# Designs tried in a protein design run: designed miniproteins, single chains. Part 32

Each design is a single chain, and the fold is of that chain. pLDDT is the mean over its residues in the fold that is shown.

## One batch from the design tools (miniprotein)

Design m1086
Fold by ESMFold2-Fast:
Structure m1086 (fold): chain A 85 residues (1-85)
Amino acid sequence: LSEEMVERAREIAKRETEEINKEKPLSPEEYEELFTVLLTAALVVGQAVEQKLPISFEEAVQRGLELGRREAERRRAERAAALAA
């Protein structure tokens, strides 16, 4: 992956994290965790798809974000349950 592609994935992950933060405010630690999960998912899926399928890195990153968003929602639900206990 080029630095430019990594930076684009970072910008997209940041946008998604900010959107979630607006809906339900996150602590600085929760924000960093969510951002890292989304960015990692986007990069891993993007790199894997780029090597196997003739699709753009941009499309691959978008698919990775979708998976990362689901993982982030799962973690958020688990934290809410733990806080309620």
Scores: mean pLDDT 71

Design m1087
Fold by ESMFold2-Fast:
Structure m1087 (fold): chain A 100 residues (1-100)
Amino acid sequence: GPSERELEVEVLRSLGLMAVSLARHSETDEEVAAYARVAEKVAEQLAELGAEEEAVELMLRAARAAAEAGALEAALEVARRGVERFPESEELREALAELE
């Protein structure tokens, strides 16, 4: 069966994806930025647990959700922080380039 750490990763990933969904459906740039920031904090916790692939995916989804919601400044800031935290991620570098 899954380890306690694997269950923690699953719960955090689910929480992060909920924050991404809330960002995408928010009506104001401030709300989009706030939910994207929650997803970033969850991604940081996933990385601390060694779930780097899941953390990168969540950062990508947060940046794209903010962009889709029209909060382009928030999307750019998320993508920049993602590249700083995960400099080897080609997907985060591509997302940042698309927003610049």
Scores: mean pLDDT 88

Design m1088
Fold by ESMFold2-Fast:
Structure m1088 (fold): chain A 99 residues (1-99)
Amino acid sequence: MKLEDYLTPQELAARRADLDASIAKQPNPEEVRKRLKELAEKYGLSEVALYEIARIKFNSDTITQEMIDELSRMSKEEILELLKKYSAHPGLQKYAEEL
């Protein structure tokens, strides 16, 4: 399932830019990006969707290695439930519901 089916190209690009900017602020941006990608592949989710989940869970506009490690301890069902219940974006909620 592709996030491009639920977000416009412009919305996806904007959210990707926010994620990239957040990662660039970290002391170890390459390691953060690698761990985020691995977690996204593990749960079958977009990195953009995981960024939204991290923002919801931690009430933060950044993503850190510690946040990714905390998310990796949750079940896929718990992660999807955060996106379903608390995302302000209808497309991201629907994406989580159809996974």
Scores: mean pLDDT 81

Design m1089
Fold by ESMFold2-Fast:
Structure m1089 (fold): chain A 65 residues (1-65)
Amino acid sequence: DEAVKMGVKAAEEGIKEMIAKVPKEYQEEVAKLGEKVVEAVRKGDLEAAQEETAKLIEKVNEALK
């Protein structure tokens, strides 16, 4: 309940910051990956949350070169 709410809020804020620091051409893709992380956290699917978070981190690292 509260842990899920805090997790969702933290994920949303972190994704917003990641979007702000990546180049424009990556912002859409990072935003989409971030939405999947938030969705997984919201539904309590820890395995999906970890998988989607790994994809998000990989894309951000790619964008930052």
Scores: mean pLDDT 78

Design m1090
Fold by ESMFold2-Fast:
Structure m1090 (fold): chain A 63 residues (1-63)
Amino acid sequence: SDSPLVKTAEELLKKILESDASEEEKKEAEEAYKVVLDESASVEQKVGAVLRLIGLVLDLELR
């Protein structure tokens, strides 16, 4: 299904993986993306995971 949260998380993950982010930051982004894909995760958990991905992108752009 074409969930807007999944699409947003995928685009944010791609930006982080294509960036100068550390291996640790890339791993954190992949873990957040897995939460967004988890059918058992609550809406609050999925939104929190997307916010973590946004935070990583903003941190990278401010470096």
Scores: mean pLDDT 83

Design m1091
Fold by ESMFold2-Fast:
Structure m1091 (fold): chain A 94 residues (1-94)
Amino acid sequence: SLEEELREVLEEFERLAKEIIEKTENPVVKERMEEALKEVRELAEEAIRRKDEELQRKMIESLKSVIDYTRKTKDPELFAMLLEILARELRELL
């Protein structure tokens, strides 16, 4: 189901994000990442609660694109910016 796929993609995304956050030494950048990641999680859980298949599909696509981009970049500040953009994009879908 789309709900199961969204949960799986979210879990993979959070695992990758937490690895980057853990290695981030700048406390301001780390806090930005943690706040954006929390918002992304909450927005995904809201999409699941609404049982909106179109919203869930769009979120899966957005998360997958960020996962692919994240694997190619190792810059913590760029990753923080990407997380903030993702959170904003997902918020606009609601």
Scores: mean pLDDT 83

Design m1092
Fold by ESMFold2-Fast:
Order: C-alpha cells, then structure tokens, then sequence
Structure m1092 (fold): chain A 88 residues (1-88)
C-alpha cells in the first residue's frame, strides 16, 4: 500500500506540474480558444490518470511500472498536442 500511495503522490505532482505549464502557455497565447484546449487536454489527462491509479490500486505493486509508462505516454502526448497547437 505504501508503494501505491507513493505512486499516486508522485503522479499527482507530475500531472499538477504539467497542468500549470499548459495553462500558463495557453493563457498567454489565446484566451477563449486556449481555455477550451486546456479543458479538453485536462479532461483527457484526468481520465487516463484515474484509470491508471485505479489499475495500480486493484492490481497492486506489479502494475506500477506499466501504469507509470501509460501516464508517461499520456503526458508526452499532451505536450506534443500543446506544441502542435502553439505552432498553428
């Protein structure tokens, strides 16, 4: 349970940091359109995060590496989506 709690804490901190970064970049770029993109990206990230946290809780320590990899992929994709939006 300790490892699961540490995983949740670490991944929550990563999500919070990325959310702040996305918000700050979009806030400076385009107010209304940026808000909609931010909300859409955060909804996707929160859904993936919740699914992976639920998986880690149900499957235990053995699932942590796979859950972390799925979160890593989602965070990386969100960064790519943001950079693609900023280039348009």
Amino acid sequence: MEEINNFIKEQTERLTKLAKEIYEKLKKYDGEKGKKIFEKQMKKLEQIFKQQVDTAIKEGVKALKESEQKIDEALEQAKKDLEAFLKE
Scores: mean pLDDT 77

Design m1093
Fold by ESMFold2-Fast:
Structure m1093 (fold): chain A 77 residues (1-77)
Amino acid sequence: SAEQEELLEQLTEWARGVLEEALAKGYSEEDIEKLWEALRQGALLAAKSFGASKEFIEELEERLEELEEEARRKYKK
């Protein structure tokens, strides 16, 4: 649904913004990993709180994995 897509975008953009700010502030790779785990858990808990479908959870996990790879690329440059 449109609401599910909006929520996926909101959760993804929230996580992206937090990661980008941490990278800009010079967080260590270890701190970025810990932050990423917390962001992932928070996003999944939010999705579960409204009874998200299996398809929603799978799409959210994919988008979060893409964000992790993007953050790692930016850190290792």
Scores: mean pLDDT 77

Design m1094
Fold by ESMFold2-Fast:
Structure m1094 (fold): chain A 58 residues (1-58)
Amino acid sequence: SEEARKEARDILLKKGYPKEEVDEALDRIYQLRPDASVEELVHQAERIIEARKEKEKK
């Protein structure tokens, strides 16, 4: 839900992740799983952000 996405975004921002990366990761996950829980959104977004940081390095 949209509310779950907003909650997950807030959690990730509080953890210190960049807004742009958080928004991109959450948008991608939400498009694939619009009914994902807050926990799933946070967990998968962290995995995407960390993997991109290591592989893309920019």
Scores: mean pLDDT 77

Design m1095
Fold by ESMFold2-Fast:
Structure m1095 (fold): chain A 107 residues (1-107)
Amino acid sequence: MVRVEALGPATATTAGHVSVTVRVTNPSGEPAGLVAAPVVNGVAGDARGAAWAPDGAVVSVGAAGVDLSTADGLAVGGLRGAVDETSAATLDAAEGRAVAALGAVTP
């Protein structure tokens, strides 16, 4: 099972990009796909960002087009195998999940 751990709060830009730094572990030693979705009223929406990470990696993953007036944070899901950055994968397919509260907004 892929494990995802948030290493701090999510950060945002005024352009609506939200990102978080996560540690990824996959006991198989294979790379993991990551998907990121904004959290609104405690509910994670559809994925708006994707990344790929080797086992044990510390990576930044983000979602674009986030409404910062409603967003509570960012949810990150880990998937078995590589996910193309253009893949519209959902968090429902994730084996491991982390949620990071929205902290700072920077220009």
Scores: mean pLDDT 72

Design m1096
Fold by ESMFold2-Fast:
Structure m1096 (fold): chain A 58 residues (1-58)
Amino acid sequence: ALEGARRAAEESPAGARALEAALAGDVHKGQQGAVEAASRGTSPEAAEGAGRLAAEAG
């Protein structure tokens, strides 16, 4: 989860926002950022990792 979220953060601003939101405990914002990262052409692994991290942060 963390590894994929880190990759998403490196690939897009949306991924970076998802990681920051998840670390702050905002699961909903983290998940929204992960979805945006996936739709903006990040790798499937990075998007999945960001989503998992957001879910675990709750």
Scores: mean pLDDT 64

Design m1097
Fold by ESMFold2-Fast:
Structure m1097 (fold): chain A 91 residues (1-91)
Amino acid sequence: SLEEDVEQLLEILREHANQWVSKSELAELYTERTGKPPSVFAPVFNELVIRSDTEPLPFEIEQSGDKVRLIVREDGEPALTGIDLIKTAIA
């Protein structure tokens, strides 16, 4: 399913956390891991980007031209409420 395909792509990005990776390299890694053709990559990547932008996830997808980077938030982000941020800062 698209959900499982997005999870597979996320796993690949997590292995390259905080590193810039080209979209072509990601497509190659995705096809190598899943056995699916490169044409399937674009809709899966777009879905992952939409989710990272609309959902309060512990990561963010940053894009610059043909490159992408997964930013992992280990200690919380300012997107959290003030109360949640205080709890995170004490931990």
Scores: mean pLDDT 70

Design m1098
Fold by ESMFold2-Fast:
Structure m1098 (fold): chain A 85 residues (1-85)
Amino acid sequence: MSELHKIMEEAQKIIDESLKIADEILNDPNATDEQKQRVLELVGRMFDLMGELYRAVGQSDLEKAKEKLEELKRILEELKKIKES
């Protein structure tokens, strides 16, 4: 399997986990309006990064694809921090 294919598989898992956490926060009656607003901002950034990642993969730009995967990981970690708050 190519390294780009592995990046795409890892990105899909991160996206799936991020959306699950976002859904949990947005449906939590104990979550603040500030937490919910931050989650919506992070989800928006995630979709932008998905577009950038697909473009990098289409251009066979391995380094750019890795950078976008790292940014997706940072979004997931931020969502996890909000959930634990």
Scores: mean pLDDT 86

Design m1099
Fold by ESMFold2-Fast:
Structure m1099 (fold): chain A 85 residues (1-85)
Amino acid sequence: SMQDKIQEKLKELQELTNQALELLKQARKLWNSDPEKAAQLYKQAQELLDRALELGDEIVNEEPSATEEQKNQANMLVNTGVLGF
């Protein structure tokens, strides 16, 4: 169903956000001891967050069957990622 598809997108959004924040945590831990590796992990985290932002925008602005609650969930997941940076 369309609702199942939206739920799958929300799950992917959460997974992307969680992965980005984990990489960011690893980057911050390495910043003083291995700045080159930290920068690489930070870049990977940014790329995952960018993908999360695109998916969140798709759910909020491009998915006509998304409920207000689902759009709010997408915005909350995106904001969690952004605030982590």
Scores: mean pLDDT 88

Design m1100
Fold by ESMFold2-Fast:
Structure m1100 (fold): chain A 89 residues (1-89)
Amino acid sequence: METFKPEDIKAAAKEFIENLDTSLEKLSNISKDGQIMAEAAKKAFEENKDKPAEEQFKLAEELSKNPTPEDKGKALGYLAAAYKKIAEE
């Protein structure tokens, strides 16, 4: 198993957050389902940004099991909120 350095994880988290708006815009422009996912992701990110990263990852894992675009979007929003906390630490 390759052990990732904390700096590498933080850098990856920063890159994810920096590209998030562009990725959500592209997703919204692909399809109606993409628009639903992008909207759900933005809302989940904003509403849950104060929660611990551990809780965000757990919520993302649970929602990622659901086939709906809205739940997939919420999972992405929770992952983004968790990564923002990692990037800021």
Scores: mean pLDDT 74

Design m1101
Fold by ESMFold2-Fast:
Structure m1101 (fold): chain A 86 residues (1-86)
Amino acid sequence: MKVYTGHATYEGPASDALDRFLDDFLKKHDIEETSRRGIGGLGDVTLIEGVDKKTGKKVTGVIRTISHLVDGKQVTDVSLSAVELP
């Protein structure tokens, strides 16, 4: 089973950080996104589904975003765990 992990920090709101992180992640791993769904909460949780473009195998993942104020600037941490389905 192929596992993907990632973490990055961005200046700005959670929505922009999530989009930047996922665009980079999906491009790097050659994955086509098929679904994105937010769950919400104190740390926002987003579920993603996609397909590896080379193998046709499904990928499912969870992304967490946490926004906070650092030195007067809004900063968002993004963490991802994803797996290739059998």
Scores: mean pLDDT 81

Design m1102
Fold by ESMFold2-Fast:
Structure m1102 (fold): chain A 105 residues (1-105)
Amino acid sequence: EPTEKQKKLKEYSIIAGLGKLARAIRAGAPQEEIERLNEELVEKGKEWVENATEENLEKAKKEFLENAEAALAFLREVLARDPDDEAVRRMLARIEELLEELKKE
């Protein structure tokens, strides 16, 4: 089983990547940039983080905080088009939980 640090590092990294992708799409970034960000997000989803360090976790937290609002906005738009998307609902709830947890720190 992955450690809590490994789980959080992966969650922060994936959510940050999603927010960056959403932001690029909204800004009308070139297709090449959108494809690069999508490839990075897919790669982060496949990668197993064995060695989560405090430095990596802090960096991931910062990127998560910078991109969480963009990720939430994107997922809310997806949910508005498909209200029964359980996966999207779970991801929204998890992002909100992570944001609330960080407010307590």
Scores: mean pLDDT 78

Design m1103
Fold by ESMFold2-Fast:
Structure m1103 (fold): chain A 100 residues (1-100)
Amino acid sequence: SPVERLRALLAAQGRTLTPEQIERFEKLIDYLKKNLTPEQAKELLLAVARELGLDDSQIRVLEKQLKNATIDEIIRTLVALAVEHGVDEVLEKLEQLLKS
């Protein structure tokens, strides 16, 4: 599962997930899989990346990598962003964008 991948990647860096982070992440992943097309999920991920402060160069790299991405590949990239930029930061930005 995406949550177990996130847990494993964080553990490799000496970091842990809280129960609250697990619950929030599981609810968001379930929502994405049930309600969004791959293109919509990609657009949402790019919006999250921009809100996290990724520059235009970094966004272009992500757009290229995700050109034909499946929903599972987009979720994998979201997990990587959470590891790199912070779990709470990614969860907060994703939740804010879904309320817009």
Scores: mean pLDDT 87

Design m1104
Fold by ESMFold2-Fast:
Structure m1104 (fold): chain A 77 residues (1-77)
Amino acid sequence: SELERKLEEAKREGEKLLEEARKKGDELVKEGMERGRELYEKGDYTLGAAESIRGVGESVDLLLEARRKVKEKLEEV
């Protein structure tokens, strides 16, 4: 049926959005950890910790945004 096809398309698009957000989130965590490591090696322990935490926070924001977009696509069906 037409409705079943639209649901399958929305699910596929939603899965792609979530996968892309997860990959981008992983990159942000890695970048934050790398920057944090450089600061730790220079003796900036507080700034090193802050950069590591920032990467995690940015990844969470991306996932929440992707989840909102998925909900919007499902509601359009």
Scores: mean pLDDT 82

Design m1105
Fold by ESMFold2-Fast:
Structure m1105 (fold): chain A 55 residues (1-55)
Amino acid sequence: KPSLADVIVSFLKENAVSKEQMEKMAKEFLKSLSTIKSQEEIDEIKKKVEELLAE
């Protein structure tokens, strides 16, 4: 079963038309989630997004 990080990455791949839009959308998700998720979960999401943006 996919993690929350995997779900966010999939959403960005399907809905973002550019790397710039992916970065903006990822920032919005991270801001929202930082109020309800642990730092470890936030760091995992950041890592997955950075991997996506690197390629």
Scores: mean pLDDT 76

Design m1106
Fold by ESMFold2-Fast:
Structure m1106 (fold): chain A 88 residues (1-88)
Amino acid sequence: MERRREAQRLADEAAVHLGEAWRALEAGDEATAREHLRRAAERVIEAAELLGVERARELARRALATPDLEEAARLIVEALGEVRAALA
């Protein structure tokens, strides 16, 4: 599989998980939000490694390390933006 195609697939999956995390946060379901943020961050890390985007990898790793769900979501949004910029 081409690296760019795989990175695009991972970025799209991360965006879906990020959307589900925001829905869970709005509903007050912190456990579901945490799980979706973890899955989004893991996909961003894989996409960043395929594309060589160190900034996105650092941001996604910080998202996994923080107990603050809103901070984690913010970091993943920024990391996903870096991945998407590299795909343009």
Scores: mean pLDDT 87

Design m1107
Fold by ESMFold2-Fast:
Structure m1107 (fold): chain A 75 residues (1-75)
Amino acid sequence: SADEAFEAERHLAPQIRADAEKELDRLTKLVKEGAPKEEIRRESIHLIALVLQLVAAGDVEGAREFIRRAKEIIS
């Protein structure tokens, strides 16, 4: 059922968080090094995909926190 699938996805939340932390670190490095806007945009898209996976896994608060942190880096 869909509920069983969501429960299985919730078990992935810690791994998705770890992947999102790595992506946020990469994004921070690119911005700090003055990388091209296209490269920053690609990394931002990867982070957004992980944030959506966190929402699907039921970690809405974690997803909000990653978006907040990403906005501070890109602004």
Scores: mean pLDDT 81

Design m1108
Fold by ESMFold2-Fast:
Structure m1108 (fold): chain A 91 residues (1-91)
Amino acid sequence: SEELKKVLEEVRKLVKEAVEALKAGDGQKAAEYLRKAAELLLENFPDNDGLRNVAESLLALAERAAAGEVTEDDLQGLENLIAQLDKLLAA
């Protein structure tokens, strides 16, 4: 669906903005972007177990980002997610 492809493009943009906010030291702003990305995934892909698991992980990371508890492994995980979304969007 072209509509679902646009949703994945928006999720990718939000995750990228979260990475940029984290690199700038703005955990609260990163948390807002991560929550928005998770909401889009849950709303548009309710029956997709993989994307629901991604959304739950983004919500958990949003709470830790707001608390200033983000690790380098968390940042790498978000960059890996962007790369996976890029592959899905190029298909």
Scores: mean pLDDT 87

Design m1109
Fold by ESMFold2-Fast:
Structure m1109 (fold): chain A 90 residues (1-90)
Amino acid sequence: MDRVLGLMSVGDFLYSQGLDLYKKGQAGAGPSSYAAALAAFKGAYDSYREAARLAEALGPEYQPLADEARKKAEDSYQLAKQARALLEQA
């Protein structure tokens, strides 16, 4: 359980950091901010995927946490794709 919550916390931190960096890129900070946002969203994706896997292994009581982690992983993946596309345009 503690490992799942730790991975969710790391994912949430990296996702938030990615959003901040993505906004800075859009505000004119340039390609380095999009590259940093991409790295942060990839890190969030990896953390959420592992959290979902471990939560599923813990049993049915943890399925809502596994579902939340999978959804956040998908959101992180989509934002990583968007950051990569913007980095390639720069």
Scores: mean pLDDT 87

Design m1110
Fold by ESMFold2-Fast:
Structure m1110 (fold): chain A 97 residues (1-97)
Amino acid sequence: MERDIILSLLRMARAVFLTAAPKMSLDELKKEALAMLDLAGTLARNAYKAGVISEAQYQQIMQILDQSKEQILNAETKQQVIDILTQTFDQVESILS
């Protein structure tokens, strides 16, 4: 139940981001991508507190998000930011499934 809601929220957030991405500058896209990672972290923490995921799954998600944040900050193109966020959300969704 809670897991399905979290997955739906992540998928909706991803869709909104990808729709807006072509109209953003690189700096704007990085800021939005970092906000998306913060959202994913908040949802993962809530899933953990609700007992939907294990501590190990929560720690794995946080490690993925930390790595992705560094990659986004170092990205030189909009396509790199999009690719990093897409791969990150695929990994997070896989762990939450």
Scores: mean pLDDT 86

Design m1111
Fold by ESMFold2-Fast:
Structure m1111 (fold): chain A 97 residues (1-97)
Amino acid sequence: LSKYDHVIDLYKENGKTVTVLTGESVLLLAPFGGADSVTWLKDGKPVTGERFVEKVYGPYAVLEITDLKLEDSGTYTAVLSGDSQQEYSVTLDVKEP
């Protein structure tokens, strides 16, 4: 985790806005590690693009975002689908240095 400029736990930071800078890299963590039905959304739409990589690290489902751009500002949601739907969201506010 020391390779990334920001590590954001969506459970702890649920509903909050986090300010980050262009060119930084961020990990978004949700406590859904080992679940088969996790979806990552940006502004209610599935995340797409080569800079967005879904991973699993221990108890966490992870979205890795590298080389942040102003267009990456928005609300990121991790959704666990099943017998009870769970979701956590943070808003990234990407600024120039």
Scores: mean pLDDT 80

Design m1112
Fold by ESMFold2-Fast:
Structure m1112 (fold): chain A 110 residues (1-110)
Amino acid sequence: ASKEVRGAVKLVVDELKKQGKEEAAEEVRRLVGEIMALADDETAVRVLAAAYLAIKRGEAEKAVALLRRAVERLERGERVTQRMLAEELGVSQATLSRTLRRLRAEARAM
């Protein structure tokens, strides 16, 4: 994985740990490992941004469910798009794009 993907994973996991969600943090590490085996870095960071947005909104279980669905889609050879991730979270694509931009910047600064 690129430095950016590794930084994004750390940001997502650290946020879950700050919320006392240790089991969710471990599950996220496992699921992201599976996504990185199946997808490119761009797709991995996009999925991580969607998970991060859900976690920052206090929806850690929704983030885990979203990651599981992403793994299932990738295992079927299906694309995971920003539109689909935004629809699963009930947010606009613009909201997810802003989160992705922020996560990339913070990950690069690590």
Scores: mean pLDDT 86

Design m1113
Fold by ESMFold2-Fast:
Structure m1113 (fold): chain A 81 residues (1-81)
Amino acid sequence: MNTLDEIVENLIKTLESMGYKEEAKRVRELKEKTKNDSEEEQLKKLRELLSEMAAEARAKGDRDLYTLLGVALHDLEELLE
């Protein structure tokens, strides 16, 4: 996964395959809402959403979701060099 779009599409597919349909929908809606924003702004807003979702997963005790979102956040941080 070497691009923002690849990271997003991979995350959506993984969330859907694990039954996290609402979380996948939130990511898709953010992608659509930010499609006309700069790549830097898209990345910033996506990181904010994933951090919020990770905090929600942790509060609910959903370790699998928390771990998955943590991996996605790490992949996004690597795009910043």
Scores: mean pLDDT 82

Design m1114
Fold by ESMFold2-Fast:
Structure m1114 (fold): chain A 74 residues (1-74)
Amino acid sequence: SMEEVEREFLRLLGEREIALLRSPGLTEAHLAAFDALMVEAAARLRAAKSVEEMREVRDETEARLQGLIAEAEA
């Protein structure tokens, strides 16, 4: 259901935020990028009309967050 995808997404966001905060190369720019990604993801989730669209938002957001964390770890 859409509610289950939303719940999973919120859990993943919390896990990614913790991973980013633990990154040795963390900067204010990384935190600003994380905040911008969250605003964009929230808007896309509100616009989503199906479980499939919500999963797409989740997967795309997670991929972008993984890239940001990898950048902060470098």
Scores: mean pLDDT 82

Design m1115
Fold by ESMFold2-Fast:
Structure m1115 (fold): chain A 81 residues (1-81)
Amino acid sequence: SVEDAERAIKALAHAALEAHARNDLSIFDRRAQEVIARYPELAEELRALGARVRAALEAGDLTGMQALLREASERLIARAR
């Protein structure tokens, strides 16, 4: 659903920002796994997004990370319609 897609992406965004603020990628890894498990119908898309967001976090590319999350939000919401 649109609501599930928005909630999943918002949860990944929160996880990414928390991991960055605490300089601890394990926070992102743990929360991303929880989000993927909670939304099995979006699991493939969330795994792909999670991998890209994690890579951006590792590179310190916050602008790229935010762009990935924004694009994914638009794409997943469109698919849920």
Scores: mean pLDDT 83

Design m1116
Fold by ESMFold2-Fast:
Structure m1116 (fold): chain A 83 residues (1-83)
Amino acid sequence: MKELEELLKELYELLKEIQENADEEQLEEFKKRSKELNEELQKEVEENPIESPEGELEFARLAAKRYIELLKEILEEIRKKKE
């Protein structure tokens, strides 16, 4: 559980920075990319059904890592526009 807890903490901190620093257009782009990522993750679950609690935890870590990467990319774009 320790790795997942650290990933969730990072995800929350990144979401807060986006919420505080993004304009309306950047928030709309974030929503669009989040929807695309969610649809991709849903497809992966449909193709490879999770049959165990251990598998659910592994998928949660993978999903959190992918969301963190997305949030970091959006934040980098936001920071570059403010420079």
Scores: mean pLDDT 77

Design m1117
Fold by ESMFold2-Fast:
Structure m1117 (fold): chain A 82 residues (1-82)
Amino acid sequence: MKLEVEVEYKGKKLRFEIEAEDGREAAEKIVKKAEENFPELSLQERILLYEGALVAAEKAMETGEEVTVRVGPITITVKLIE
């Protein structure tokens, strides 16, 4: 499945696309992309991002709707493209 993802961290936005078979694979790819673009993410913020991304991706894949989840200073929006 193709997902369009937006991650907002402390007022900075990152938009990208990923391909994933399930919410766990999606969450892992979202965290990796965020780590590459926001090197200042703490270990705790990475854990929050993974949990938020997992919830957002699973709901988006289940409903076909755009899902936004906020976890501390991080906002994650996931949309199913196909």
Scores: mean pLDDT 86

Design m1118
Fold by ESMFold2-Fast:
Structure m1118 (fold): chain A 92 residues (1-92)
Amino acid sequence: MKTIKVEGKLSSDDLREIALAVLNNEKEIIIDASKMTSISDNSIEGLVEIFKEAKKKNTKIIIKGLDKKMAEKLKKAIKKAGLEDNVTIEEG
């Protein structure tokens, strides 16, 4: 299990850290988004590609602390990509 904390805008460095955790064969990755303030469409696309690789490796991803607006946007992208079995979003 690995916890990754994201603060402010979801950045390329944040995406790289998440991707490296997936590559290191972590069984579960927790993304603490309680201090995340924004997410771009390009960052959502980047997360979806990382989450597809996580699914292939049977890695479970849990995203905690997203605000309602960011959570809704990410849930739509995850559902469209067929990733609901491996990615859980917890609001709060």
Scores: mean pLDDT 85

Design m1119
Fold by ESMFold2-Fast:
Structure m1119 (fold): chain A 87 residues (1-87)
Amino acid sequence: MSPEQIEADITEGLVDMSIAVARIAVESKPLSTDEAEDLVSLLTKSYQMSLTDSQKQRIIDVLREGAKRASDEKGKKILLDAAKKLE
């Protein structure tokens, strides 16, 4: 059972942590297609809740940076598609 009220509050803290972890991952190494899919899955869970525009923009920035670091075109497209879906 998901307690909606506390999940909304926790999401704000989790977003900051998820962005920090994701940014380290995307900047530390070029991402493979599998790694890009895993990153998108992680970040998607963070923003499936109602987020502010500022939080969305920070997640989009991480996904765009990951796309620039991606080692292959498939991984790049996965990250860019995720960023566009979040808008």
Scores: mean pLDDT 70

